# Designed miniproteins, single chains, continued (3): the designs that were tried, part 108

Each design is a single chain, and the fold is of that chain. pLDDT is the mean over its residues in the fold that is shown.

## One batch from the design tools (miniprotein)

Design m11744
Fold by ESMFold2-Fast:
Structure m11744 (fold): chain A 68 residues (1-68)
Amino acid sequence: GEEVLKELEKLLEEIKKLVEEKAPLSEIMRKYFEALDLYGKNQKNFSEEQKKKAQEILNEIKELLLSS
């Protein structure tokens, strides 16, 4: 639940830094897939509010990928 949500937020911040540093797209995509896997493995343990927050984080990551 909450611990997984915090890990997703950490991955979002790491992806933001990689985009700012103009890191290779492969490294950025690796972090994105880590976030997707983490969400997928733990989605059944999320409350409705936690699912919404996780989806918002994943959406923000997608928008960063579109800008990188």
Scores: mean pLDDT 81

Design m11745
Fold by ESMFold2-Fast:
Structure m11745 (fold): chain A 64 residues (1-64)
Amino acid sequence: LPIETITIEIPKGTNPKEAVLKSGLLLSPTVINTIPDEPVYESFTTDPFDAGGGKKVQIKFVVK
């Protein structure tokens, strides 16, 4: 299945979980639990998750 990447840019020391909630993305609790709930300083990508309709999505956090 094709995987779509959503890119979110955050400043160093930002909590990625809060950034996702601010972006208006609706995520399941399972996906939310894979997102760090602490300040981050390096870019990372989540594991792909099911976004419905057979579509897989992953979130790439670009830390600047």
Scores: mean pLDDT 75

Design m11746
Fold by ESMFold2-Fast:
Structure m11746 (fold): chain A 95 residues (1-95)
Amino acid sequence: SPLQQALQRLQQLLEKMKNAKTVSELWKQFQEAEDVVQDLYDLYPDDPAVQEAMRLMIRARDYFLRYASTDPEKAKQYVIDTMQQIIQIVQQHLS
């Protein structure tokens, strides 16, 4: 299913984010994760789990842009924590 494929891709991207050595590397992986969630939203716009995942991505983007230059460690941790929440939401929806 598209949800199962998205889950696998998001898990791969989370590992890449954890291993990112620069803000630019982290941002690149985050943008790829945004594309995955946007594709899910385009397919399932009325799904509450997908809507929540999109809301969390928007919040994480805003947080990252606000803190990446002043506190990159805080920005990275927030993005990783948010990605873990999104993955859990998608996993629970598949169960």
Scores: mean pLDDT 88

Design m11747
Fold by ESMFold2-Fast:
Structure m11747 (fold): chain A 62 residues (1-62)
Amino acid sequence: SEEGLARVAAARPRLLALQEELRKIDPSAVLNASPLDDRTALLGIRIGDEVTLERVPLEELL
C-alpha cells in the first residue's frame, strides 16, 4: 500500500541504526523492510548466507 510504503520510508533511519547494531556482531549483516499492509512490515535479515524473515508492526519501526 502507499501508506505502508511511506511508513517504511519514514522508518529508514531506525532500520539503518538497527543494521549497524547487527554489523557489530557480523559485518555481513543486511536488514531490509517491505510493507505487507498498512500496519505490518516484513523484515528480512541476512547474515552471511542465512536469511530470516520476521513480521513486525510498522508502529514499532516509527
Scores: mean pLDDT 79

Design m11748
Fold by ESMFold2-Fast:
Structure m11748 (fold): chain A 79 residues (1-79)
Amino acid sequence: ELEELKKEVREKLEKLGEPELGERFVRAVDQLVEAGLEGAARFLATETLKALETKSKEEAIKAVENAVEMGEWLLRDRA
C-alpha cells in the first residue's frame, strides 16, 4: 500500500523532471515510518499523490515541495 504510493509518486515526479524531489519525498516517508509516524507518512504520501493527480505541473511540484517540507519539519520536532 504505502510502497505502491511511494513508487507512483516517485515515477510521476521523475516524469515531471523532478527526480531529486522524488528521492526527497521517499526519504521523508521512510524516515516518518521509521520514527513510528506511519499515519503522518501515509497522509504525506496521499496528499502528494492528490496534488500530482489534480494540479497543473507547476502547482503540483510546489504542493509536493510543501508537503515534503512539512514531513521534514515533523521529523525535526523530535530533537
Scores: mean pLDDT 80

Design m11749
Fold by ESMFold2-Fast:
Structure m11749 (fold): chain A 94 residues (1-94)
Amino acid sequence: SFSLELDQELLEAQKQAQEAVEQAKSTPDLKEAAKILKDEAKKLRDLGKQYMTKAMESKDTEKAGALLTLSFYFHSQAAKLEKQAKELEEEAEK
Protein backbone atom coordinates (compact mmCIF):
# COMPACT_ATOMS: atom_id res chain seq x y z
CA SER A 1 0.00 0.00 0.00
CA PHE A 2 1.30 3.45 -0.96
CA SER A 3 -0.28 4.98 2.18
CA LEU A 4 1.42 2.39 4.42
CA GLU A 5 4.78 3.09 2.71
CA LEU A 6 4.43 6.85 3.38
CA ASP A 7 3.41 6.18 7.02
CA GLN A 8 6.65 4.19 7.45
CA GLU A 9 8.71 7.01 5.88
CA LEU A 10 7.04 9.54 8.21
CA LEU A 11 7.73 7.40 11.31
CA GLU A 12 11.39 6.96 10.29
CA ALA A 13 11.80 10.73 9.79
CA GLN A 14 10.19 11.38 13.21
CA LYS A 15 12.55 8.85 14.85
CA GLN A 16 15.69 10.37 13.24
CA ALA A 17 14.64 13.91 14.23
CA GLN A 18 13.99 12.79 17.84
CA GLU A 19 17.39 11.03 17.97
CA ALA A 20 19.09 14.23 16.73
CA VAL A 21 17.33 16.28 19.45
CA GLU A 22 18.42 13.76 22.12
CA GLN A 23 22.02 13.77 20.80
CA ALA A 24 22.05 17.59 20.87
CA LYS A 25 20.74 17.62 24.48
CA SER A 26 23.54 15.22 25.52
CA THR A 27 26.22 17.32 23.73
CA PRO A 28 28.09 19.64 26.20
CA ASP A 29 29.30 22.07 23.49
CA LEU A 30 26.35 24.32 22.56
CA LYS A 31 27.83 25.13 19.12
CA GLU A 32 28.30 21.41 18.33
CA ALA A 33 24.74 20.75 19.61
CA ALA A 34 23.41 23.48 17.29
CA LYS A 35 25.36 21.93 14.37
CA ILE A 36 23.72 18.52 15.01
CA LEU A 37 20.27 20.14 14.78
CA LYS A 38 21.19 22.20 11.68
CA ASP A 39 22.56 19.11 9.90
CA GLU A 40 19.32 17.19 10.64
CA ALA A 41 17.20 20.20 9.57
CA LYS A 42 19.09 20.31 6.23
CA LYS A 43 18.31 16.61 5.66
CA LEU A 44 14.62 17.27 6.39
CA ARG A 45 14.60 20.30 4.04
CA ASP A 46 16.13 18.15 1.27
CA LEU A 47 13.49 15.43 1.87
CA GLY A 48 10.72 18.06 1.84
CA LYS A 49 11.93 19.36 -1.53
CA GLN A 50 12.21 15.82 -2.94
CA TYR A 51 8.64 14.90 -1.89
CA MET A 52 7.25 18.22 -3.18
CA THR A 53 8.78 17.42 -6.60
CA LYS A 54 7.29 13.89 -6.51
CA ALA A 55 3.88 15.34 -5.60
CA MET A 56 3.97 17.84 -8.49
CA GLU A 57 4.92 15.05 -10.94
CA SER A 58 2.20 12.65 -9.73
CA LYS A 59 -0.99 12.27 -11.82
CA ASP A 60 -2.69 10.31 -9.01
CA THR A 61 -4.57 12.78 -6.78
CA GLU A 62 -4.46 10.57 -3.65
CA LYS A 63 -0.74 9.85 -4.11
CA ALA A 64 0.03 13.53 -4.81
CA GLY A 65 -1.86 14.59 -1.66
CA ALA A 66 0.01 12.08 0.53
CA LEU A 67 3.41 13.18 -0.88
CA LEU A 68 2.50 16.86 -0.38
CA THR A 69 1.51 16.18 3.25
CA LEU A 70 4.85 14.44 3.86
CA SER A 71 6.69 17.39 2.23
CA PHE A 72 4.93 19.89 4.54
CA TYR A 73 5.73 17.69 7.54
CA PHE A 74 9.47 17.57 6.68
CA HIS A 75 9.62 21.39 6.26
CA SER A 76 7.72 21.88 9.56
CA GLN A 77 10.14 19.60 11.47
CA ALA A 78 13.15 21.31 9.86
CA ALA A 79 11.82 24.71 11.03
CA LYS A 80 11.51 23.42 14.61
CA LEU A 81 15.10 22.12 14.60
CA GLU A 82 16.38 25.37 13.01
CA LYS A 83 14.68 27.35 15.82
CA GLN A 84 16.22 25.11 18.51
CA ALA A 85 19.67 25.46 16.88
CA LYS A 86 19.32 29.27 16.87
CA GLU A 87 18.43 29.25 20.59
CA LEU A 88 21.54 27.16 21.33
CA GLU A 89 23.76 29.51 19.26
CA GLU A 90 22.34 32.54 21.13
CA GLU A 91 22.99 30.81 24.49
CA ALA A 92 26.62 30.07 23.41
CA GLU A 93 27.25 33.84 22.95
CA LYS A 94 26.52 34.55 26.67
Scores: mean pLDDT 85

Design m11750
Fold by ESMFold2-Fast:
Structure m11750 (fold): chain A 65 residues (1-65)
Amino acid sequence: SDEEIEKKLENGIKAGEEAFKAGDYSAAVSIYGKVLEDAKELKRDDIIPKVEEKLKEALEKRKQL
């Protein structure tokens, strides 16, 4: 259902943000990457740019460690 899909995307974004805040950039990259994949498959053009930005930031932070 759309409700279950929405909850999955929201939970993924939240989990990625929590990993990022904890300094676990590798986990954040993995989580945001999966959220981005799911969002693209579902054609959720409304959230794709924000998730791409979060993934890019996590990738940049991971490289600095």
Scores: mean pLDDT 84

Design m11751
Fold by ESMFold2-Fast:
Structure m11751 (fold): chain A 100 residues (1-100)
Amino acid sequence: SHMEVVEEELKKVEETKEKIEKLLKEESDWQYALNVIKAEMRSFADELLNNPKLSKEEQIYLLEYLGKKILEVMEKYNFPKEEIDEVKKLIEKLLEEIRK
């Protein structure tokens, strides 16, 4: 069903959040961690754009939801403000790409 498609993507959001939280617990190289976060966000946005079962509104919602979860984890682990701002800019750019 259509709801099952959205629920599967929401599970992927939670899995990505857990992966990033584990990374931030174990990794002392902030630049490496930032690059992994950016890559995971770009990968998820690309997956959403290439899913013909999702509307643009659902793609936007899911990417915003992932972005919110990732930013919360970054703040929880005291990521530097400048690096959090870089991820915020990436989220805005990826959302703009979906809106086109």
Scores: mean pLDDT 86

Design m11752
Fold by ESMFold2-Fast:
Structure m11752 (fold): chain A 90 residues (1-90)
Amino acid sequence: ADEEVLRLAKQAAEAAENGDFDTAIEYADKAHRLIFENDLSEETLREAGDYIAKAADAAEKAGNMDAVIHFTLHLIGVAVGLTAVENRKK
C-alpha cells in the first residue's frame, strides 16, 4: 500500500504541474482512498502529503479553484492519518 500511495501522489503532483488537473484529481482521489483504507507509515503519509501539497500549489497558481479544494480536502485526510499515527505512539 505504501509504495502505491507514493506512486499515485507523485503522479498527481506531476499531472498538476503539467496543468492536467483532471488526471491529477483522479490520482489524488485514488491515493486518498488508500490512505483512508490502510494503516500507512508516518514517512509515507508525510511524503504523500508533500506531493499533494505541490499539486494544490500548482492548481492555485493556475487559478483552478475546484482542484485546489479537492487537493486541500486530501491534505486534511493526510493530517488525520498522521494524527492517528501520533496517537498510537503515546
Scores: mean pLDDT 79

Design m11753
Fold by ESMFold2-Fast:
Order: structure tokens, then C-alpha cells, then sequence
Structure m11753 (fold): chain A 70 residues (1-70)
């Protein structure tokens, strides 16, 4: 169960990274490109923080995720 949640969050994170990277690659305006690079870092951090919260909730409910770490 926890492994599926972790995979779903990771998949959404990967999709978000790919989408942002594609957008950045298509932008020739250096101003907009720089701002998007900064926002990309912030968005990724927010998603990672959300993943950590989900993992803490899984532990709280007694669901083990240790089997996924190896």
C-alpha cells in the first residue's frame, strides 16, 4: 500500500519535472526562463515535502515502507 502511494507521488514528481523541463526548453526569453528555473526548484521542494508528510502518516498508521528502500 505505502509503496503504491510512494510510486504515485514519484510519478507525479517525474511528470512535473518533465513538463517544466519541456517548457523551459521552448522558452527563448531569458527573463521568463530564469524565473521558471527558480520556480521549478520551489515546486519540486514542495512535492518532496508532501511526500515526507505522506510517509510519516503511513508510519503513524503502522504501514511499513522499509521494503522499498533496497
Amino acid sequence: MADQIKQQVQQRLDDSRQGLQDMISQITDPDLRQRLQQYQQQVIQMIQDGLKQVEQEAIKKGVSIDDILS
Scores: mean pLDDT 69

Design m11754
Fold by ESMFold2-Fast:
Structure m11754 (fold): chain A 98 residues (1-98)
Amino acid sequence: SKELEEKLKEARRLIEEVKRKLEEAKKEKDLEKREKLLEEIDRKLEEIERILREAIEKAKELGDKESLREAILLEASAGVLEIEREVLRKELELEKKA
């Protein structure tokens, strides 16, 4: 399905963008700029979750085992990024109190 291929391509693009923004946030010394980066990351992670949920449902409807496997692996990758974001958020709150 072209629609399914486009959803998986967009999810991959957004995951790479989140990875880049997380690396930027780790290096950002200005707390306000870091908070803005984390807010952007949150919006993109929510978009990734929505796209992958839709891709999983579409893959199930089509019986497309390959796309289903890819979507689940991308969901796992996004989950790792969510954990990294949570760590950075807690570090930011700790630094704001210092």
Scores: mean pLDDT 89

Design m11755
Fold by ESMFold2-Fast:
Structure m11755 (fold): chain A 79 residues (1-79)
Amino acid sequence: YEEDIGLAKSILENIKKRSDIDIATAQIGLAVGLVAAKNRGDEETAEKFERALQAISDGNYDEAIKILEELIKELEEKR
């Protein structure tokens, strides 16, 4: 869980900066997190990363932030 929490927090910071480079970095981080979660069979974490990636693609950064904050909370509760 610590690796996913750290990744999600890093992605969240990049989204909040709202620059093109930071958003591109967030999209790469979301794709990496999605693939890693799918490879280990963590469907819940994979779904959250996929939904956040879709939200960014739609330009809905506030929705992506909300999804990642929910994911961080859920992962911290599973520790």
Scores: mean pLDDT 82

Design m11756
Fold by ESMFold2-Fast:
Structure m11756 (fold): chain A 84 residues (1-84)
Amino acid sequence: ALEEERKFREELEEAAERFGLAVARKLAEEYGVDGAIARLRELTQAAIAAVQAELPAPWNQLNAEGLRRAEEIGVAWLEEQRAA
């Protein structure tokens, strides 16, 4: 059970990184860096709320964690673009 959860969390982390970076790049192209940061936060907050309301435990918490991680990675990348 613990090993299966660990592998799932690792897969979520990898998916969150890939997804967060892809979405951040696309939003930056469409809205600019500052607009992309605002839009990414808006979209992930809405998705987290939906997942927490609609999925049963423990999947609601696990998917919300993945979405928060995607937001963190995407925002961090966008903030690096602002500094450059």
Scores: mean pLDDT 79

Design m11757
Fold by ESMFold2-Fast:
Structure m11757 (fold): chain A 61 residues (1-61)
Amino acid sequence: APGTKVRAVKDYTAKTPDEISIKKGETGVLLESLGPDRMVVKLKDGRVGVVPAEYVAPVPD
């Protein structure tokens, strides 16, 4: 759900201009779901972009 805290479970390198690169352990929030396989996230450092859903997990708060 939008507003859910998420954490990167592994490193990901952006492949398109709308994607962002993330490192294992980075945290952020889910902004939007783009189907089952992708989502838009805002990271703790302020970066916003698309990442594959399999590279992040929800963090209970």
Scores: mean pLDDT 78

Design m11758
Fold by ESMFold2-Fast:
Structure m11758 (fold): chain A 57 residues (1-57)
Amino acid sequence: SMREEQIETLAAHLRLALKEMGVTETIPYEVLLEAAERALDEGLSLEETARELAKQF
């Protein structure tokens, strides 16, 4: 579905953003998908979501 494709695309972009921010830990794909879905539902930017997720690692 379009929603699943958007979530997967956002999850991939989150992984790249986290690498650029210097996060060296391997983040499980499930965590990236959950963060992406939340960002889509709450209207959060990729950068905001990446910053919040980075605080956990």
Scores: mean pLDDT 83

Design m11759
Fold by ESMFold2-Fast:
Structure m11759 (fold): chain A 80 residues (1-80)
Amino acid sequence: MKEEEEKLAREVVELIRRGDLEGARRLAEEMSEEGLELALGLMDGELSREVLREGARVIAEAAERKGLERAAGLARKIAE
């Protein structure tokens, strides 16, 4: 479970890093709240501010569609 969430978190960060925002959005919609929070943490350390902001917006949208308030709140703070 946690290992699968880490794998998905790393995959969504790589999609964001290479500019595949639609691929990242689709993967984020399959992820748990914990997985999305992990991805946000990884992004904050690894991506440039512009890429981080775009990726955080993608995660915020996915989390909001799923009703995941913690992940959505964290992603919105990063996207600003």
Scores: mean pLDDT 82

Design m11760
Fold by ESMFold2-Fast:
Structure m11760 (fold): chain A 113 residues (1-113)
Amino acid sequence: SERVERARRALAELEALLAETFEALDASDLPEERKERLRRLVRLHVEALRVLAEAVLKFPEDEALIEELRERLSGPLRALAQAVNDEAPEAEFEAAAARAEAAIEEARRELEK
């Protein structure tokens, strides 16, 4: 399956992508607080992509499950990205990050059944 092959490739490349992105952030002139928020945003996006890739590998014919997981993960991650972009107060950023982390953990738990 083309989708399964793409998922395998994505999963294999996620750690390299994360490392390269963190290296680029570390080399940037951005304030450290900004770098930390961007690192957390990128880490959570990579974790969400890992969950989606694992769903495709475990249940390649379950289109409905994959679409449901994508929908549930996209909202919290979009809110977190907005909080980073808007330079939201620490409490608002942490709340958005906690919601994204909770959504990822719930999705991961469903895949372990």
Scores: mean pLDDT 84

Design m11761
Fold by ESMFold2-Fast:
Structure m11761 (fold): chain A 68 residues (1-68)
Amino acid sequence: GMSAAEEAAEALARAEAEGDEARKRNAVQGLGSLGTSPGARERALALAREHGASEEALKEADRQARTS
């Protein structure tokens, strides 16, 4: 099965491809919540980037992860 990071990365890529802003916001928040340590944050962001996430979404997810 997919990890939570893989699920968040796929959900973000799909939401951006479909132009679904609500799903995009939820996926960014989910991805951000997975980055509880610097290493976990870097891995989650790298995975989302590999799935084609926009730089805008990656920056917002990183911002949210740093706030936690």
Scores: mean pLDDT 76

Design m11762
Fold by ESMFold2-Fast:
Structure m11762 (fold): chain A 74 residues (1-74)
Amino acid sequence: SEGEERLERFERAGEGFLEAARKGEYSREELEAARERATGLTEKLLSVLPEELQPRLREAHERFLRAVEELLAE
């Protein structure tokens, strides 16, 4: 479904960003901006995703935020 494809793209984009971030490829400002953008995108996706996919989106968002917070704490 379109919702599944959007969620899969969201998950892949987040994973790719975190892989690059852990290698030190992003500045502190870029990490902060990515956290804000991820939250905004999550809110928009929650409005269009099927109910069954919403927990998976929330989990993906929470994992992303935790990882970015850990990187910002360094």
Scores: mean pLDDT 85

Design m11763
Fold by ESMFold2-Fast:
Structure m11763 (fold): chain A 61 residues (1-61)
Amino acid sequence: TAGGRAAARAAAEAGGSAAASGAWVLDQHNYDGKESAEGGRRAGLAAGDEAGARAAWEGGL
């Protein structure tokens, strides 16, 4: 539904923005911290995915 899609989009944007900010800071201070940067990106994506999945589940019905 439109409500579910709007909520899923907002969650995805929030997750993506957080991941980008985290990656940027880690890249600036830890050039050799590739695992930390990757962990930050994965955490942000996972958070966005969970919020998006929940919104889609509630809105999809």
Scores: mean pLDDT 52

Design m11764
Fold by ESMFold2-Fast:
Structure m11764 (fold): chain A 77 residues (1-77)
Amino acid sequence: DKLKKEFEEKIEKGLEIAIERARKLSVEEAKELLEAFTYNAEELGNSISKELGEKVKKRAEEVREEVVKELEEEEAA
């Protein structure tokens, strides 16, 4: 479905912006920002289909875990 692919691309671009902003924040603030993004992405995906909402939520959660891990490693150094 072309619409679903275009939505996924838009979410990926949104994630890039959210990651860039999160990396300028504290670990706690970054977690909060990325959690809010994940929630909003899931809600927007659900407006198209429940399966898409679950898919973008999982993707955003994976990205959040990766970014938080990187920030925690940088803070520990």
Scores: mean pLDDT 80

Design m11765
Fold by ESMFold2-Fast:
Structure m11765 (fold): chain A 90 residues (1-90)
Amino acid sequence: SVKEIAEGIRRQAEGLVKLAKEAAAKSKDKELAEEILKKAEEAAKKLREAAERAAAAENEEEARRIAEEVGREAQPTVEEAAKLAKEALA
């Protein structure tokens, strides 16, 4: 449903911020950690805004398009946060 798609986007935002915060807390590269955390919070804000748009969508096709677009925009930041987390936990 449109609501479930919007909830999925909200969960992506929460997951990204959690990942970035955990990685930043454990990272020895504090400048890189601060930069990635800032990018993650900005991407999460856009994801939350997109979730509201998806929730207001007239149909599931529109909601899916919104999810795909914002997911593509957030992908580089997710990859940076995941890399930082992998390096911090290794």
Scores: mean pLDDT 84

Design m11766
Fold by ESMFold2-Fast:
Structure m11766 (fold): chain A 75 residues (1-75)
Amino acid sequence: SQKQQQAQQQAQQLLDQAEQKTLELVQQGRIKDALLVYSDTLEQVSKLFKDAGDDKKAAEYEKKSQQGKKQAEQL
């Protein structure tokens, strides 16, 4: 569907931006901040897919987001 195609493109842009930001934070030794930034982006991507009706991808990205947040809590 057109909405799912738009969601995929927007998700890719968000993930690409988050990867760049995460790399910068890691290079600064800010590992916890890097995990939180990336996890927050995964949550945004999940909501984007949910709004587009792609419940399977929404659930996948939500799971990845929660996992990243839990890892950050252990630091």
Scores: mean pLDDT 89

Design m11767
Fold by ESMFold2-Fast:
Structure m11767 (fold): chain A 73 residues (1-73)
Amino acid sequence: SVMEQVKQMFRMLGVSGEFLLEGRKAEKAGDFEKAEELYKLNDEYQKQAMEALKKGESIEPIIEKAEEELKKL
């Protein structure tokens, strides 16, 4: 449903925001390599989500993988 798609998109935006926040925290700590890796991970997960949406597939597995990466921080 449209509502289910909207909910998944908001979850993905939330995950993206957390990667950006953690990257900014790394930059402020002077850890530019960690910041770069976090921004790159965000870009990779956004690209995977876009590909899944393009195919009409669920982005749930991509959100779960991204949340697991954030949990390791």
Scores: mean pLDDT 86

Design m11768
Fold by ESMFold2-Fast:
Structure m11768 (fold): chain A 76 residues (1-76)
Amino acid sequence: SEKQKEIEKLEREIKLLENTIARYNQVIADLQAQLAAETDPEKQAYLQRLIASYQDMIAENQKELETLKKKLEELK
């Protein structure tokens, strides 16, 4: 019962995190398209910093996802 509840919680957290990573990847794709069309150096710099910020957030979320998946594997 308790173990099953913990498994279900981890599975929900994993799914939410995977959805967040997918959304951030879509944002990066949209920002990269904007950057490719941008001719203003100041706006290019802004878009590059924003892309880098989202890439950092994805890296952190991927690390958390790996930790959660490892915990789930240890419970099964």
Scores: mean pLDDT 90

Design m11769
Fold by ESMFold2-Fast:
Parts: sequence; C-alpha cells; structure tokens
Structure m11769 (fold): chain A 115 residues (1-115)
Amino acid sequence: EEEGRKIWAELLINVPEFAKDPDIQEWAKKFNIKSREEGKPKITIKADGTVTIEVDKSNLPLVKKILDELNIPYKIEEQGDKVKVTAKVSPEKLPLLLEKLREAFRIEDSDITFE
C-alpha cells in the first residue's frame, strides 16, 4: 500500500494535472521524491524570431528530439550545469514548438519571456 503510493507519486509528480494535486505533493514529500518542475526549460522569444531555451543538461536530449522532429536548426552553448539552445524559428513553427515543449516539460506562461 505505501509502496503503491510511492510508485504513483514518482509517476504522477511529473504529470501537470496530477502534480498540482495536494495528495501527490504530500506523497512526494513523504517519500523524498523530487519534482522535475525546477528542471523545466526557460524560453526567451525575441522580436526577430530568435528562440533561446535554457535547460538543465539532463533535459538536453529531449529538447534536441523536439527540435529535430520539427526540423528546426539549433545551436548549443554549454553554461556550466545549464545548456543554452538557440534557434531561429519561423512564425509558423513557433506554436508547434511551444506545444511540444508544454507537453514534454510542463511549460507555463511564466516560463516564456518575450523581448
């Protein structure tokens, strides 16, 4: 029973709908399970269409997969424990990129900055 709650907390803490559930948060605290919410990308979109994604190095493979699936060319710059991914994204591809990032990393409006 307790083991079942730990397994569910590990699975659900990273699902947006369930991560907000107080019970899931309490189980995560009880079993010392950490949310990946702090590891989610920070996105900056510039007026010229340049998109910068700042992500933890452990999450870089998933960011690369999304960009490769959308055929968006990108540049990678390592900044210690963080990686900066820079891409020139067309207005047509930008909504698709943001949708994929929201699905993968639980991106919210506060994680997106427009310059």
Scores: mean pLDDT 71

Design m11770
Fold by ESMFold2-Fast:
Structure m11770 (fold): chain A 100 residues (1-100)
Amino acid sequence: SMEEALKKLEELAERLSAALPPGYELEVDVYIDKERDEITAILHLYKDGELVATIVVVIDLKNKTISVTFQDGTVKTFDNFEETLELLLEEARRWVEKHE
């Protein structure tokens, strides 16, 4: 349901934020399209107050899919929140390694 998906998205954002090292901050903008049964979350990653990455997560409740679009235009699609979170944590880790 929409309410369950929003709760899972909030849990995902909290877990991702908690995994970030000092100096990194996550801001999330959420848009709900009730006609399409769709939630769009725009994830803004900041380092020392500067925007360094934007990731778009689209939850399609009709098709039961979660699509993650990266700044380079690559798209990865999942059917569950846990695998989506695992991908985002791995990308965050790779990003931190490149910029340390």
Scores: mean pLDDT 82

Design m11771
Fold by ESMFold2-Fast:
Structure m11771 (fold): chain A 82 residues (1-82)
Amino acid sequence: MKEKIEEILKKMEEELRRIREEIAANPAEWTPEQIRAAQEELRERFIEMLREEGAEELAEAIEKAASGEIPAEVTEELLEKL
């Protein structure tokens, strides 16, 4: 389980990096709304993958951190406990 969760998180980090590189390469093609939408779609997709692997608490923490309901460091603490 932990190995699959780590793989999902690594893919999420790689996809976020790819989006950031794409924005940096073509800043005129990206509006703040498009950036937000791309990040939200990516987050939602990976949250579902985490839930499928049984990492419900981590998935919920990522959602709450993104909405500002809880501190982002709580998500990091949950990652370290895996």
Scores: mean pLDDT 70

Design m11772
Fold by ESMFold2-Fast:
Structure m11772 (fold): chain A 66 residues (1-66)
Amino acid sequence: SLEELIEKAKELIRKFVAGEISVEDMLAEIPSAVAATAYIAYRQGKSEEEIIELSVKSIESLAKAK
């Protein structure tokens, strides 16, 4: 479900920002567009909260395409 994907993405992003997992680990578990959004925001120096917000917006945009 959309809710399950959002919760999974939030968990993975928190782990990624903490240095516990790689971008490749995120790509294995969530859509590439979402993982790419998180990675780019992280490289731009955005906060964990901002990275999560942008990534959730990416998931919502993908859901609208259905």
Scores: mean pLDDT 84

Design m11773
Fold by ESMFold2-Fast:
Structure m11773 (fold): chain A 87 residues (1-87)
Amino acid sequence: PLELVREARRAFEAGRFDEADRLLREALEEAARASEEEQRRVLEELERLVREAAESMGLSPEEAERLARRAREAAAGQIEALRAAAE
């Protein structure tokens, strides 16, 4: 799942937003089936991706950190929901 987040970042940087979205979705689905340690790594990489993307759009470091934290929380909630749905 971590590699999928990194590929999504590369797709996003290349302007391939549909591919980036698909790769992020696949990363979260794989993270839901992975260990807690792998989930934490995926969430950390996603937070980093969102922070860097926000900074590249001209947001302040504080705004970028807030956006990245919200994205991480939302992704964590999605992983939890996917795990619940798999039961």
Scores: mean pLDDT 78

Design m11774
Fold by ESMFold2-Fast:
Structure m11774 (fold): chain A 104 residues (1-104)
Amino acid sequence: MQEEVIEKVKKFVEENTSEDSPIKEGLLYLLEELKKNPEDEEIREQLALGFALLVHAESEKNLIDINDPSHPVVQAGKRLVEAIVEGDLEKAEEELEKLKEYLK
């Protein structure tokens, strides 16, 4: 994984959560665990769900069903984790912008 991609994702989490957010703490922890074992499917799934949960919790205007695997936010969370593992900065930025659209 490229450190630049991870730093971009950490900044997104920090800018879109409160300082004492359990979602922030959990996502930052899972990002560090993913760095140690990028092929761990459980960590990947938990991180993907965590991104969807962040957007669900911080979204004032959009009703997000995080249990719907076809929801754009759930799909973007999964693709973001893939981009982090692949070190694909452009893909990561694209998926982050999709998540940000639900935070407006």
Scores: mean pLDDT 80

Design m11775
Fold by ESMFold2-Fast:
Structure m11775 (fold): chain A 77 residues (1-77)
Amino acid sequence: GKEEYLKELEELYKEIVELAKKLPSEYIPLAIGYVLRVIGLILDVELNPDLSEEELKKYIEEAREILEELKELLKES
């Protein structure tokens, strides 16, 4: 249900924060923006009872895309 999507977002959030900690200082403002976006997704899931399963899946996809972007930035560093 909704709880499983929330759990997956929370795990993605933890991974994103841990990768962000490894980035060079020049990327910290970008990393903060990504972290805040994922917090917003988590809060929308918690606070909005009307989210469809399709919207929940899109939120997971967005968080995964953020994670991959941070991985690529770390490779370029």
Scores: mean pLDDT 86

Design m11776
Fold by ESMFold2-Fast:
Structure m11776 (fold): chain A 69 residues (1-69)
Amino acid sequence: SQEELIELAKKLAELDPKIGEGALKAAENGDFVAVAAGAREALELAKKQNNEEMAEIAERLYKLGMELA
């Protein structure tokens, strides 16, 4: 749901404000393709940084964004 997508984007913004703020605005606007794109970038960054918490949130946000798109 869009509500779940917004909550995941908020959690991402707590971990990475720069990427997360963009994803949150896209989620609030119903731009699910933009959410998925931002989540993919966050996932790639999280894997490079070995940030498992951010990677888990970003992967969930990407999958849900793609389902709603």
Scores: mean pLDDT 83

Design m11777
Fold by ESMFold2-Fast:
Structure m11777 (fold): chain A 89 residues (1-89)
Amino acid sequence: MEEEKKFLEEMRERSRELAREFVERAEEAAREGEEKAEEVLEEGQRRAEELTREAEEKTKDPRITVLVGAMGGVALIAAAVTIVATRNE
């Protein structure tokens, strides 16, 4: 149980870092052009899927896997919103 709690906290922190990184990269890419913005979103989706897969392998608990997947989705949404907001400025 404790190892699972530590892993969940680690995944939560990594998801926050992912969100921060991709919001920053999305803002830069959006200013550079639409093609670069799409590339950043595609990479973000791949990393979110990787985090979800790692959670599935390590925890074997479907609830933790769903939670990690949801956190990855939030990171992608934040990146997409940043792209739209930056392009409208």
Scores: mean pLDDT 70

Design m11778
Fold by ESMFold2-Fast:
Structure m11778 (fold): chain A 84 residues (1-84)
Amino acid sequence: MMEAERREEVRRRAEEEVEKVIAELRAQGVPEAEIERVLPLTREVTLKMEELKEFYEVTGDAEAAVAKGKEEAKKLAPALAEVA
């Protein structure tokens, strides 16, 4: 797969997952204003998760994928604290 095609596939999967999360939040009665507030962070977290899944599928290296996931989580921790 070409790098551009891979990026588009990962982004598409992330967008589908974000739509699913938003639908679930609406089904649970979360106000639209709250969804709008967390949407940018939700998109970023979801994209990172889909990138990690792609990394694992390409490399087969579960330990490297877990290590990368922990590092990305550390980078997102301040933003998560801000919206919590």
Scores: mean pLDDT 74

